# Designed miniproteins, single chains, continued (2): the designs that were tried, part 93

Each design is a single chain, and the fold is of that chain. pLDDT is the mean over its residues in the fold that is shown.

## One batch from the design tools (miniprotein)

Design m7240
Fold by ESMFold2-Fast:
Structure m7240 (fold): chain A 77 residues (1-77)
Amino acid sequence: AMYTVEITGLSKGQAEGIKELAKKLGAKAEIIEGEEVKVVVTGLSRAQAESLARIAKGYGAKAVIYEDGEKIAEYVG
């Protein structure tokens, strides 16, 4: 299965940091700017998704993990 993490509540600098970390993991990351900064990371393993969600929670952000489009976990900082 492939995992996606959607993260909200990050600063722009934190979002860029998550994007660079995702690239090192071989994943794809997109930063979506609107009323809040959203980062969508795709192509993760479950362990990688859980690790990114924990990092986001550590920043005080919200992270939602999806498995093949289905929401399986939510982390709130």
Scores: mean pLDDT 85

Design m7241
Fold by ESMFold2-Fast:
Structure m7241 (fold): chain A 112 residues (1-112)
Amino acid sequence: SAELEQWLLGVTRQALEDILEILRDPNVLRGIGAILRLIGDQIDFEREFPDAEGAHRIVEALLEALMVALRDPADIEGVIRRLERARDLARQAGFPEVVRALEEGIEEIRAL
C-alpha cells in the first residue's frame, strides 16, 4: 500500500500542477499533453495494480478535473468539484498523503 500511495501521490501532484498551469495560461496543446500523460499513467497503473479500484477512481476524477480545466478554464468551481471528489475518494481509500496534496492544490486553485 505504501508503494501504491507514493505512486498515486506523484500522479496527483503532477495533475494538480498541470491543472494550475492550464488555469493560469490556457493552452489547448499543453492541456492535451497533460491528459495523454495521465491516461498513460492510468494504463501503467492498471497493469501494475489491477485490483486497486479505489486508486483507479481517484485517477479518473483527476482526469475529469483536467478535462474541465481544458474545456472551460473559467469554470474554476467545476475543476474544484472534481478535485474534491478525488480528495473524498482518496480519504475513503485510506491515502492520507494524497488527501493532503489535493487539499493543498484545491487551495492554490481557489487563490487564482
Scores: mean pLDDT 85

Design m7242
Fold by ESMFold2-Fast:
Structure m7242 (fold): chain A 64 residues (1-64)
Amino acid sequence: AIIPTEDGYRLVFDRPLDMAKVVEIAKELGVTISGTANGREVYLKNSTLDQAKALAEALKRAEA
């Protein structure tokens, strides 16, 4: 799920994420990760909806 926050977006996944891949893909897409939680949530500060969608789709494919 993609959830708007005060200064960006929060991504929530049903499966644990590989944080090394999350960081690598975010750098490739030019997206700044501000935080993570529960191994399944990624917080994106100052991101656009398009950046949040791109990261969410890339992470979903990487974990499939």
Scores: mean pLDDT 75

Design m7243
Fold by ESMFold2-Fast:
Structure m7243 (fold): chain A 94 residues (1-94)
Amino acid sequence: SEEAKRLRLEALIALGVVKIAAAVIITVSKREMPKANPEEQKKLEEQIRRARKAMERADELEKLIEENPDNVKVLEEVLKEAEKLIEELKELIK
């Protein structure tokens, strides 16, 4: 359906944003690590850990799209979870 096609594209875009944001967070956090005190290092390590988990979840969600390309309900759930992952990554850097 046209609805499924639109939802697939929106979900893939959102998952792409998750992966790019997570990769940026990991790269920046690693760069800051040598200059950080021990408490800051723990926060940076947690940011890296949570960003890696977000990327792993994005890969799982992409697989769900591939396995369910015409399932509107699954695609809506994937999009909602991808949007939530974006919000969680934004909170990590606040």
Scores: mean pLDDT 90

Design m7244
Fold by ESMFold2-Fast:
Structure m7244 (fold): chain A 88 residues (1-88)
Amino acid sequence: SLREQFLAALKAAVDASNAGDYDGAIAHLEQAKKLLEQLLDPETAKLASELIDKAIDALRAGDTRTAAVYLTSAMLIAIGSEIDEELE
């Protein structure tokens, strides 16, 4: 599924970042952004993509912790948006 592919791309980015492969991590995040645009509505995809862009900027600066925070936020938007709809 697109959801599983998105989560796999995020995991690959985290694994690459933990190994010090920031270029590989960024490549996986670019894939995650493309999957978000297919998985979510355009408005929600934009919000999650902006968080992934901030994570990419953090990785380029060598700030793995800040990148992880932004990736967690993007994941919660991608998965958590359905939970808010159920509270209606």
Scores: mean pLDDT 79

Design m7245
Fold by ESMFold2-Fast:
Structure m7245 (fold): chain A 116 residues (1-116)
Amino acid sequence: DLEAARKAAELLLELLERWIREEKASQDLWDLLETLRERLRNAKTLEEVERIIRELLSLLAAMAASKKFPDAKDNLPWTPEQLMEILIERLEEEGRFEEAEFLRKAWEGDYRGAVK
């Protein structure tokens, strides 16, 4: 439902902020985080929130791929599914199994399951 999707998006924004801090990411990523927060505040429909969730998942997956393959990422055929696998692997390697399960469920559209 809409409330579960909003909560999932909020948790994804918190994860993104944590990764930006950990990786000392550029100002451009901080600006994008602020933009995504504003979009979430203004989102009124499930479809709008789901678009934000997809964008957040794609960004997190791209950050994970960049860390794993810094020199080769642009030469590899990245499907959304492959990017999500890299994201899940990164979280599991960091011992963040609950976050990995959360992201898997959010990617599948199981927002109610994700926020538990």
Scores: mean pLDDT 76

Design m7246
Fold by ESMFold2-Fast:
Structure m7246 (fold): chain A 106 residues (1-106)
Amino acid sequence: SEIEKLIEELKKVVEEFRQAVAAGDRDRAIQLLYEILVLLSKLRDLMEKKGLLTPEMEALFDEAVRLLTEIIRALRAGRPVPQETLDRFEEVLDKLIELAKEKIKE
């Protein structure tokens, strides 16, 4: 499934992002956040085209993009990213991936 491939790519890039943050590699973390943004946009568009996009999922996509933009802004400014912001970003992505997986099993 094309959606399953996008989900697996998203999971891989998110794990690489965690590693970049742990290593203090700010430039790599920013690059990976832009890759996550592209993958989220592709996933949203594909789910919409297949009639699988729910209002709950739309809200989670919007929240993920907002949090992602906030994280990029902080990293580019050399400011620490609050752990609460990083935790919420991961929670939103995990919930979105869970809902997408459930929808493709229907």
Scores: mean pLDDT 88

Design m7247
Fold by ESMFold2-Fast:
Structure m7247 (fold): chain A 93 residues (1-93)
Amino acid sequence: SEKEESLALLDELEKKYPRLANPPPTSMLPDYLKRVKNPISLSSIRSLVESGKLTTLEEVKSLLKLMAEELLRYNEEGSALRIDAEDILKYLS
């Protein structure tokens, strides 16, 4: 099912990119949460899939791309979160 496929993708991404599993901690990116009102994370996407608010794999992939694009915007080149974000965009391509 699309839900099972989406959850399997999220399980794989959480294992491969553990830094992306939760919103970035303020200790790694000071004031990030003050700049981004509702940060997207793998955990927030999982909650949307589990609640049935995201029903297709394409919707999940679209939100994953948006998460990665936000990380690229708010993290410096060479940072661990930016490297993970660049890798996930390539993985989803």
Scores: mean pLDDT 74

Design m7248
Fold by ESMFold2-Fast:
Structure m7248 (fold): chain A 93 residues (1-93)
Amino acid sequence: MYEYEVKFEEIDEETMKITITITTSEGKTYTFVLTIEKDFAEFLKYLIEEAKAGSIDEEKFKEYVEKYKEKATEIQKKILEAIEKGEEYLEIE
């Protein structure tokens, strides 16, 4: 089983820092630091909060998914590649 922690920090008016910490069942910890545009970060925060609440508004998500899908896919790919390589720390810009 995996444990996840996500921290959001404002760097400036246009930039947000997101820290994602994943702890595996074996006790190995992976830390991913993302420096991204505030609008995209606020969208990701909304998705995480809605997923935790167990209520997903599919129609509200479609407009933002279309706008940020490519950036989200690239970030996901980098995170998965880091985990596969056993990289415990990765910064993504």
Scores: mean pLDDT 69

Design m7249
Fold by ESMFold2-Fast:
Structure m7249 (fold): chain A 82 residues (1-82)
Amino acid sequence: TEEARKLFEEGKKLFNLSDYDEALEKFKKALELDPSLWPEVFEIGKEAAERGNNDLAIELYEMVLEVKPDDKEVKEALEKVK
C-alpha cells in the first residue's frame, strides 16, 4: 500500500506537469498494487474532464471500472465524456 501510494503521488505530479502518458502508467501500477486507490484515480479522471481532456478522462474512468465494474458514478461520468 505504501508503494502504491507513492506511485499514485508520482502519477499526480506527472499529471500536473501534463506528462499524461507517464501519469497513466503510474496510476495503472498503483491500482494493480492497491485497488482501493480507485476513488483517488476517479478524482484525477474528473479533473481531466474539467480541463477539457475527455480522452484522458475516458482512459482514467475505464481504468477505475476495471477495479469497480459496477460503480454507477464512474459509469455516469464516463457516459458524459463519450
Scores: mean pLDDT 86

Design m7250
Fold by ESMFold2-Fast:
Structure m7250 (fold): chain A 64 residues (1-64)
Amino acid sequence: GGGGNLLMSGLGRKTSEGAYDIYKKEGKLQEGIDFMRELGELFPESRDVTEEQAKKAEEDLEKK
């Protein structure tokens, strides 16, 4: 069961997804990657989801 820190994990995921969408639309994926990684350092409970979004942004940069 995943009963621990569900709210913080969900908030981090939504924040990371929103940031990814914004930075992608603005053509600032590198800034988005940096932001998401910093967010994961500030909120370690969300690090898995912020790192996942950062990896997606890195892949998008490579495929540009």
Scores: mean pLDDT 74

Design m7251
Fold by ESMFold2-Fast:
Structure m7251 (fold): chain A 69 residues (1-69)
Amino acid sequence: RGDVARRVLELLKKMPQEERDKLIAKLNELFKQGKSPEEIAEEVRKMAEKYNPELAEALAEWVRDAFGA
C-alpha cells in the first residue's frame, strides 16, 4: 500500500514538472468522467510509459489497488 504510493511519488519526482502536472490533471479528469479504475490505470500507464516504463507499471498498479475496491 504505502510502499507502492511512495515508489510512485519518488519516480514522479524524476519527471519534468510540466509532465507530472499533466499526468495528475489527466488522472483527475478521468475520475471526474466516471471511468473505471481499470480504464484509468490503462490511460495513465500509456501516458507514463513514454517517459518511464517502470513508473507506468507502478502507477497502473497503484490506481488499481487504490480504486479497484
Scores: mean pLDDT 74

Design m7252
Fold by ESMFold2-Fast:
Structure m7252 (fold): chain A 62 residues (1-62)
Amino acid sequence: GMAAENEARGRRAAESLRAYLESLGAPEEGKRTAEEVLALYREGRSEEAQRVGLTGLMRVLK
């Protein structure tokens, strides 16, 4: 169902984002952003999850 699909997509997105931000030297930002992205996907707020992920990435990349 949609909830299971949201969980799977959110978890993969959060894991990938966390790993990438950690590789850039920002493990704390990666953890915070990944947790927020996963929570939003679980709520079905995928558009907001994508914006939060991008914002977290932009903070690290400048």
Scores: mean pLDDT 84

Design m7253
Fold by ESMFold2-Fast:
Structure m7253 (fold): chain A 61 residues (1-61)
Amino acid sequence: MPSDEDVQQANDWGRQLYAAGASPQQVNQLVSKILDLLEKGDYDQAQQVYDQALQQAQQQS
């Protein structure tokens, strides 16, 4: 089970992705993936997923 801090982090990143131009559908999928990685302790992978998604969203907007 992810911690409340991990859930908050994933949701905060999701909000930033939406602000950068990601669709609600993309945000939901990415938040779910990030949360799974955080629950497993794969913080580097979670950060990489977020960074890639943010860059992609910024290129679309």
Scores: mean pLDDT 79

Design m7254
Fold by ESMFold2-Fast:
Structure m7254 (fold): chain A 91 residues (1-91)
Amino acid sequence: LLATLSPAERQALAVLQAALREALAPLVERGLVPEEVVEAFVNNPDQETAERLGEIIRELVEEGKISEEELAHIRELLARGRAEAAEIVAA
């Protein structure tokens, strides 16, 4: 994946990876999401790693271990990262 991306796509991917790490850092620090799962998705973003991370987050919300407000903040950080990545690719 990384070896076949254009320079702009690599820069966009790096921005997304940084945004994901920042957004999920509080959950990792609290022991709610394993660092291994976050790093697996960040470094090898495929359907399997995305589903695994999404499933864990969904379970945490359903169990009341993370609030809807905390989830909304994480989504906001990820949306900002996506916007920055899209701007880099569009430039």
Scores: mean pLDDT 76

Design m7255
Fold by ESMFold2-Fast:
Structure m7255 (fold): chain A 70 residues (1-70)
Amino acid sequence: GPAAEKAREALLKAGAAEEDAERAARLIQSGDGVGGGRAAMNAATRGVALGGSPEEAQKAGEYAKEGGAG
């Protein structure tokens, strides 16, 4: 759904690896809000640790919550 796609894009902008962003988006899209949110948080944290954008990491978290909540 749109929330999963937006979460993937935001994670990539936050510096997350493509594979981590896709994994989080798949979990969100499958209705695993807890798993999807955790995967998105882990991907965003790694991206920021590598010098990525904290602002985009926050957006990724918001989209993951939106997708997980329905």
Scores: mean pLDDT 77

Design m7256
Fold by ESMFold2-Fast:
Structure m7256 (fold): chain A 72 residues (1-72)
Amino acid sequence: STLVQAIESIKEAVEQGHLKTAARGARLLAEASTHPGVSKYLQLAADKAEAGDKEGALKYLELAREEALRYE
């Protein structure tokens, strides 16, 4: 899948309350990404999801998505 599609799948997991799954997905995607801005936001999203902060996780996933769109 494309980077943006992968981020959308992680957002869906957060929305469904699957915070541990979302955190794991975000960390793996951050490691796979070659774009440091995207990786930074994905790691922050994972940190928030691990803390149980659904709103914080969604905020950083949206920032990761917007950053990813800048690079196509």
Scores: mean pLDDT 86

Design m7257
Fold by ESMFold2-Fast:
Structure m7257 (fold): chain A 91 residues (1-91)
Amino acid sequence: SAMSEEGIKLAEKAIELGNEADELGKKTPNKEARLSALLGSGMAHLSGGMAIVLAKKGDGEGAIKLAESGIKKAELGIQAAKDGKYNPEAG
């Protein structure tokens, strides 16, 4: 379905942002900011992967919601790394 295709595209975006969070986390000198970035990365990768599985099973709505959650976690992790601050909401 169109929603399943959209879910896959959003999941791919979650995985890409998760990769960015991981790379920025590795570059931050602040241990707490690094933890936020790595947690955001991990959650984005998990949510993105699960969203692809849901989309393939025909749950396009579930896939979209899960992928959007993953995108948000990655964005929080990226921002934490850039700001050099801890953000527990990234995990």
Scores: mean pLDDT 90

Design m7258
Fold by ESMFold2-Fast:
Structure m7258 (fold): chain A 78 residues (1-78)
Amino acid sequence: EELKEAAIDAATYYIKAGELGKAGRVVQTARDHLGDATAAEIARESVARAKALPPMPKEEARQKGDEAFARMQEILAA
């Protein structure tokens, strides 16, 4: 599902950037639209992917998170 993948991307990069509040808001938005079980899956997958990613500048990670969150918002508006 496009929304689920966009949410995983956004939360992954926000976690990598140390923006845990923004990552939490992404997961909460997913919970509101996809339910608790899917939101928990998104949270687990995002943490795993963030740990697997090589080190990157916080600003780059934040920008990637913002881009993915914007994509998530576009899907929600459709």
Scores: mean pLDDT 83

Design m7259
Fold by ESMFold2-Fast:
Structure m7259 (fold): chain A 88 residues (1-88)
Amino acid sequence: MFYEKLAEELEARTGPLMDAGDYDAVRAAMREIYEKALEEHKEDVAFQADLEIDAIMAGLRSGDGGTVERLRQKALDAIEKKEEELKK
């Protein structure tokens, strides 16, 4: 499903960058992934709110490495929660 692919893309693209400590590249990758997801789901207002995308994207603009790690985990947790809700 879409949310499974979104989580897989986040982990695949940002995992190696997190291991390398390249937090600027992690921020760029997360922004690109979310901007693409928002464009594909621009008519779904609940999509943005449910995944806390606005708060995550705002934090990525001003965050240090620790903030990026926290926001990445928050993003993955929000996607997992939404995916579980859709399976019920």
Scores: mean pLDDT 71

Design m7260
Fold by ESMFold2-Fast:
Structure m7260 (fold): chain A 107 residues (1-107)
Amino acid sequence: SELVKEAEKVVKELKKLLEQLVKASDSELQNIVDKILLKIEELREIAKKAKTKEEFEEILKLVEELIEYIEKLAEESKNPKVKEILNNIAEHIKNIAKELKEELEKK
């Protein structure tokens, strides 16, 4: 699916931004977080475009794998500010995944 490939591309871009976040100085954190939040919104809009249950489930699996990746980065982080930011991002994505699952059940 072209839509699933678009979601995979956005997830790959998010992983690159998350790697930058882990290495960032305190002064760089806000700029990187803002970029991450914009990419999360792009991923949410892609998921909303899913017309089939199969397309939606493939995108949801990518989102769940992304959450696991972020949680692992948070556990491995030695910077308390980065750890808190990563945990907050993971919770934000979990809430989006929950909303998307509820929308699928109404269709």
Scores: mean pLDDT 86

Design m7261
Fold by ESMFold2-Fast:
Structure m7261 (fold): chain A 96 residues (1-96)
Amino acid sequence: MEEKEKLKKIREVLLKLAEERGLTPAQFDYNVLLINAGVLEFVKFSEKEITEDELIERMLKIAKELGYNLKPEDIRRFLRYLAPTGRLDELLRVLG
């Protein structure tokens, strides 16, 4: 199944990011799950089809459906963490 191969590539990119930034295993797995579930919303945001606030709203909905109780500030922190590293664009290329 191609899905397992995509998840491996996502984990590889985020593992490299974790090494650079000292992420905990919990933050690493959280980031993998959130990116994989929200990739289409991140694509729309990168293409300027939706605003940051719309992205956050959609990501919070996805997180809730996956059983995570997140706040908007948790998503904003995640976006600020990925955007400066260029890893968001790398993840979007792997997934889309």
Scores: mean pLDDT 62

Design m7262
Fold by ESMFold2-Fast:
Structure m7262 (fold): chain A 102 residues (1-102)
Amino acid sequence: SELEKRIFEKMQELVRTLEELRALPPDDREGALELIDKIGQIVDELFAELGITPEQRAQAQAELDRLKEAVEAGKPRDEIVTEASRLLDLVRQAALEKLAAA
């Protein structure tokens, strides 16, 4: 369906953005924050398409806020990428469950 195509394309963009975050120099704090913001934008677009609840959106936003705080606190890039990967897995699971239930 057209919806499935849009979801697939946004998930692909999300994965590409995570790989860009992984590839950034370890000290590129500004670049990391910009990519986390981009991840947040893609997640919001996916959740809007899937009709995700405001509560679920708030949970995703809280995790994104924690990622930004981790960057600003100077946590290692590997830890930030690991946490972002977990967020992506949760988003992917939510998308697949919504598409299967439709």
Scores: mean pLDDT 82

Design m7263
Fold by ESMFold2-Fast:
Structure m7263 (fold): chain A 74 residues (1-74)
Amino acid sequence: MTQVLLEWLRGMVDMVERTGLRAAPSSEEDIRKAEELARKYLTPEGIELARRLIEAGYARTIISAFGHIQRVAE
């Protein structure tokens, strides 16, 4: 589980860096939720990657990805 999320995060960071695509600014609530999920499910490396995506405006995308994983794991 953690490895799949880590690989997805690496891919998303690489895509954002190569394309320069930024999402709309995230709400403080979405940022907080994404950071909480990152701390719960990820290693320190994954938390740092998630932080970069949150800064690029992808907090909601992180919440969605972790929500799907959480529902499967239950």
Scores: mean pLDDT 73

Design m7264
Fold by ESMFold2-Fast:
Structure m7264 (fold): chain A 110 residues (1-110)
Amino acid sequence: MLSVEEFREKYERILELAKRAVKALNEGNVEEAIRYLEEMKRLVEEMLANTDDPAVQADLASALQLIEDMIEDLKTNPLTERMKLLLQFRLIAVTSSVFVSLKRLERKAK
């Protein structure tokens, strides 16, 4: 299993990637946004593979599905102002799910 410190480092990286994805979307750079989302996907998959806590697994699986849906949307649909707003909302949901998982693991360690 990943340590709480390793989980926190991955969360902080996911948060930075989400900020970069929002910037790329605002600049109309779909390819760069997809690249950041694919990096976030890999981090969430690694975290999910390294936990046996069912609540953490559920939150991370939800985050993974949201990332996969965002990548598919960006590949199949034109980038409209509405799409940028919806993707930004989904990125907040992803980072929130990972944060809740981190908070749960921190409480169990203390």
Scores: mean pLDDT 87

Design m7265
Fold by ESMFold2-Fast:
Structure m7265 (fold): chain A 77 residues (1-77)
Amino acid sequence: MKEEEEKLLEEAKKELESMELSEEEKKAWEIVLKYIEEGVPLPVAQARAAVELGYADLSEEEIKELLEKLKEKKEKA
């Protein structure tokens, strides 16, 4: 689980270094990376970044439910 997220993060960083990103794209990735470093799963980190940048209209409650659902699925199965 954590190892898989770390691998995706490493691949994303390598791809970002090879790509010429806009300031907007860099800002989005900085937000995503910040949440991942705090232990937030990638889908939730992306959702939070999208809300912060105005690309999605998700409430804090909806983001919390998504995180709880992911945690419950891991513990239940």
Scores: mean pLDDT 66

Design m7266
Fold by ESMFold2-Fast:
Parts: C-alpha cells; sequence; structure tokens
Structure m7266 (fold): chain A 64 residues (1-64)
C-alpha cells in the first residue's frame, strides 16, 4: 500500500536522525521498522538499502 511506503520513509528519517546523534541502538530500531514497512510496500531496492544501513550501524555499535 502507498501508506506502507510513507511509513518506511518516516521511520528511515527517524533512524537517520538517531544515527547522526550517535544513538546507534535507536537508529537500528527505526531502520528495522522502516525495513518492515519497505518489505510490505514491495520496495525491494529500499529494503536492500535499509539492510545495508542496519549492518553499517551494527558495525559502528560494535566499535563503540
Amino acid sequence: AMDDEIQATLYYIKGVLAYKAKDYEEAIKWFEKALDYARRAGNTEFAKLLEEDIKKVKEELEKA
């Protein structure tokens, strides 16, 4: 649904803001929620980007 794509985008923005604040656990939480909505929307490209962003943030959390 179109609203699933909007929700994915909104949660992605929340994740990016958390990441910039170095709240890595919060960033992962929002990116995972965005990923769920991206998958529901059938947006495979956005889902792949979110999977890569989640991996990157998890790697930074391990270094912290």
Scores: mean pLDDT 84

Design m7267
Fold by ESMFold2-Fast:
Structure m7267 (fold): chain A 82 residues (1-82)
Amino acid sequence: SMKDENIARLDALTERILAELTDPRLKALLRELSDELKSLIRRETDPAVLAWVAERLERMETLSPVEALVELGEMVAYLQLS
């Protein structure tokens, strides 16, 4: 399913970014945001929102660790306000 694909991609991105970060506070923030986004993905029923998540996760693969962390925070904020 698109949910399972998004979760798998997010987990792979999270592991990759964690390996590149050195600040333990940024690592903790990344884990918190990743877990929150996974929770939001699991409860989402709108296929257009799931497609938007897939597109944003694909774009994050080209970002620096800090830029990806900002993007993740913006995605969580957007989904929480919807």
Scores: mean pLDDT 87

Design m7268
Fold by ESMFold2-Fast:
Structure m7268 (fold): chain A 89 residues (1-89)
Amino acid sequence: HMEELKKKIEELVNKAKEEIEAARQRYDTWLREEVAKRLGLPEPLTDEEIDELIAKGDPFVRFLRDVAEALLLIHEVTTKLGLEKEIKK
């Protein structure tokens, strides 16, 4: 049934999207917490505060953002490879 295949693909795609979004939120939270720890602050920074530090050319915050983006990219690629493997079963 073509309808069963479509439903399976849609469910797998939606799961992949949810996993990628959850990973993005985890890495954004981690970045905010790590920058706060490095600066000796008691609370995580906001996204706007992180963006301001990057705009001011802070090399450490930029490095952590690059790491978070690289980890998210690895997670996205791994999730998409897993999705492809499930579809090809």
Scores: mean pLDDT 77

Design m7269
Fold by ESMFold2-Fast:
Structure m7269 (fold): chain A 81 residues (1-81)
Amino acid sequence: SDEDHERLVAALLARFRRELEELLAEAKQNGWSVEELRERMERMIESALAFAREQGLPEALIARLREEMERLVEEALKEHE
């Protein structure tokens, strides 16, 4: 249902935010470059979207999820100076 799809989108975004915070903490601890961090974050997006497709999310919601995750990645990278 549409309600189930919206709950899944919200759950995936919440999980993605937590994974980004954990990755940022690890990057700071280990001295990762912005380039290494970006590559790992981009792989996280592709993994999350593959899972969303496997769960049957419509392509319109996959596109929204991608845009939101890409926005979160750019915000996170700006904080990693």
Scores: mean pLDDT 86

Design m7270
Fold by ESMFold2-Fast:
Formats: structure tokens, C-alpha cells, sequence
Structure m7270 (fold): chain A 72 residues (1-72)
């Protein structure tokens, strides 16, 4: 599912040794929101919102990868 694929991408991004503290914080907050979301659609929205935040931090490639996973 797109939720599972999105979570896998977030875990890979968090495991990157080059990831900044700001990127890790956004991913951690995103994972908390996904965990608290009541259904699959809310989880997908949390993943997409996390992608938007990564884009705002100057990581458009990571954001695009996450968006593609969430919508697959």
C-alpha cells in the first residue's frame, strides 16, 4: 500500500547519515502523525504533509520520492 511504501521511504531517509537534525525531526513528527491517524486516508495525508515539509526544508528530491510512494 502507499502508506507502507511511504513509511519505508521515511525510514530510509532517517537512516541516511547525511540527514540533518531538521530533516530527522520532520520525519519523526511525520511518523508520530501517521501512528495517530485513524485510517489509511489520514495516514496517506500525513505522509504527503511530511513530503511538503521536506520540500520546504530544501529537499525536493526526498519530497518527490515520498509523494510517489504514498500515491503508488
Amino acid sequence: SGVVAGIDVLLELAADPAASPEVRAVIAEGMERIGRAPDEEAKRQAILETADRLDELGHPDAAERLRKAALS
Scores: mean pLDDT 85

Design m7271
Fold by ESMFold2-Fast:
Structure m7271 (fold): chain A 94 residues (1-94)
Amino acid sequence: GSPALKIGEQYEKEAERSLKEGRYDEAILNYLKAAGYYVAAQDFEKSAEYLRKAAEVARIMGRDELAQRFLEAAENVLKGGKLLIPEIEREVRR
């Protein structure tokens, strides 16, 4: 597979481990990294899936506004094929 797909899978596994260990902030971070690498691999469906998993973890933590932002990110990835990268690209290219 592409290097991006393989790295995405590694962050996915680390996120699942962190979640099982109750390390919720680390689980969110690793799900977001997985989602970013899946966007780079053009696997927008997997990217959206892991953004939704980050939202689930945020809800477990009682961070409902953060969860809503991750769900909006998942929708935007599916509609535009971009979200984790375009905000950063817009800031850099401004």
Scores: mean pLDDT 79

Design m7272
Fold by ESMFold2-Fast:
Formats: structure tokens, C-alpha cells, sequence
Structure m7272 (fold): chain A 90 residues (1-90)
């Protein structure tokens, strides 16, 4: 069920955003890498849902998946430089 998968992915993004809001001023490289891995996994799942929704002609579900992908991409863009800087320091 694509709609249930998308709802679960949206919930997972909210959980990640909550985790980001609770981070200390100096998070560990392991914590940052874990969050990045979660975002990349979620992005992959959202792309699969989008592609399947488009094939089924569900334009509403496809647009929701596109919105989720954009939100994930925005978070990765903000977060990736921090992860790389911390990895380079270690």
C-alpha cells in the first residue's frame, strides 16, 4: 500500500527533524552519520513511492512523494557539510 508507505516515510522525516532539534552543540560523528544514513534511506524509499505512484496515475500521491523528497534534499544539503567537517576532524 503506497499511501501507508508514504505516511510512514513522512512520520520518519518528522522523527528525524525532532532528533535534529534535540542535538547538542557538538554532536558525535557517529550521531551525524546515523542521521545522514536515515535521510538517504528515506529519500530512496520516497523516490520508489513517487515512481510507482506516477506509473499508477496517482498524481496526488506522486506530488506528496515529490514534496517529501524536496524536504529530505533540503535537510541533506544543510547537514552534509557538517557531517563532512566532523569526519575530516576525526
Amino acid sequence: DLQKQLDENEKQLQDIQTTLGGLSSAPSVATLQSILDQLNSLRSKAQQIRDQAKKLGDSSLAKRADSLIKQIDDLISRFLPLVKAVEAAS
Scores: mean pLDDT 80

Design m7273
Fold by ESMFold2-Fast:
Structure m7273 (fold): chain A 92 residues (1-92)
Amino acid sequence: MTAEKAKEVVELLAELDLALKNKDEKKKEEVLKKLEELDPELAEIIKYMLERKKNKDTSPVPEELLKKYKKIAEELNNLAGEYGLKLSEEVE
Protein backbone atom coordinates (compact mmCIF):
# COMPACT_ATOMS: atom_id res chain seq x y z
CA MET A 1 0.00 0.00 0.00
CA THR A 2 1.37 3.46 -0.88
CA ALA A 3 1.74 6.06 1.90
CA GLU A 4 -0.73 8.44 0.17
CA LYS A 5 -3.35 5.69 -0.30
CA ALA A 6 -2.85 4.51 3.29
CA LYS A 7 -3.32 8.08 4.59
CA GLU A 8 -6.62 8.40 2.68
CA VAL A 9 -7.75 4.99 3.99
CA VAL A 10 -6.87 5.96 7.60
CA GLU A 11 -8.77 9.27 7.22
CA LEU A 12 -11.81 7.40 5.83
CA LEU A 13 -11.63 4.84 8.66
CA ALA A 14 -11.59 7.72 11.18
CA GLU A 15 -14.68 9.20 9.46
CA LEU A 16 -16.33 5.75 9.47
CA ASP A 17 -15.64 5.36 13.20
CA LEU A 18 -17.15 8.82 13.89
CA ALA A 19 -20.22 7.98 11.74
CA LEU A 20 -20.70 4.71 13.67
CA LYS A 21 -20.37 6.56 17.01
CA ASN A 22 -22.96 9.16 15.88
CA LYS A 23 -25.23 6.44 14.34
CA ASP A 24 -25.10 8.36 11.04
CA GLU A 25 -26.08 5.69 8.49
CA LYS A 26 -25.81 8.08 5.49
CA LYS A 27 -22.26 9.12 6.39
CA LYS A 28 -21.34 5.47 7.02
CA GLU A 29 -22.55 4.49 3.51
CA GLU A 30 -20.71 7.46 1.94
CA VAL A 31 -17.41 6.53 3.66
CA LEU A 32 -17.77 2.83 2.75
CA LYS A 33 -18.35 3.81 -0.91
CA LYS A 34 -15.17 5.93 -0.90
CA LEU A 35 -13.23 3.04 0.69
CA GLU A 36 -14.53 0.70 -2.05
CA GLU A 37 -13.25 3.15 -4.72
CA LEU A 38 -9.79 3.27 -3.06
CA ASP A 39 -9.46 -0.40 -2.09
CA PRO A 40 -12.32 -2.80 -2.98
CA GLU A 41 -10.72 -5.71 -1.05
CA LEU A 42 -10.31 -3.65 2.14
CA ALA A 43 -13.87 -2.30 1.80
CA GLU A 44 -15.22 -5.86 1.46
CA ILE A 45 -13.36 -6.96 4.62
CA ILE A 46 -14.63 -3.92 6.58
CA LYS A 47 -18.23 -4.46 5.37
CA TYR A 48 -17.97 -8.13 6.39
CA MET A 49 -16.70 -7.24 9.88
CA LEU A 50 -19.41 -4.58 10.37
CA GLU A 51 -22.16 -6.98 9.20
CA ARG A 52 -20.84 -9.70 11.53
CA LYS A 53 -20.79 -7.28 14.49
CA LYS A 54 -24.32 -6.03 13.69
CA ASN A 55 -25.67 -9.62 13.57
CA LYS A 56 -23.63 -10.74 16.64
CA ASP A 57 -22.42 -13.63 14.49
CA THR A 58 -20.31 -15.98 16.62
CA SER A 59 -19.32 -18.32 13.77
CA PRO A 60 -15.55 -18.54 13.13
CA VAL A 61 -14.08 -15.98 10.74
CA PRO A 62 -12.39 -17.73 7.78
CA GLU A 63 -8.66 -17.93 8.57
CA GLU A 64 -7.62 -16.37 5.23
CA LEU A 65 -9.94 -13.37 5.76
CA LEU A 66 -8.77 -12.98 9.39
CA LYS A 67 -5.10 -12.96 8.26
CA LYS A 68 -5.84 -10.31 5.61
CA TYR A 69 -7.76 -8.20 8.14
CA LYS A 70 -4.95 -8.40 10.74
CA LYS A 71 -2.31 -7.42 8.16
CA ILE A 72 -4.33 -4.43 6.93
CA ALA A 73 -5.25 -3.37 10.49
CA GLU A 74 -1.56 -3.51 11.55
CA GLU A 75 -0.45 -1.45 8.50
CA LEU A 76 -3.20 1.13 9.09
CA ASN A 77 -2.52 1.33 12.84
CA ASN A 78 1.20 1.99 12.21
CA LEU A 79 0.38 4.70 9.63
CA ALA A 80 -2.29 6.28 11.86
CA GLY A 81 0.37 6.71 14.54
CA GLU A 82 2.79 8.35 12.07
CA TYR A 83 0.16 10.83 10.77
CA GLY A 84 -1.43 11.59 14.15
CA LEU A 85 -4.70 9.95 13.07
CA LYS A 86 -6.45 7.70 15.58
CA LEU A 87 -9.41 5.34 15.52
CA SER A 88 -12.04 5.68 18.25
CA GLU A 89 -11.54 3.78 21.52
CA GLU A 90 -14.90 2.07 20.77
CA VAL A 91 -13.12 -0.12 18.18
CA GLU A 92 -11.07 -1.65 21.01
Scores: mean pLDDT 67

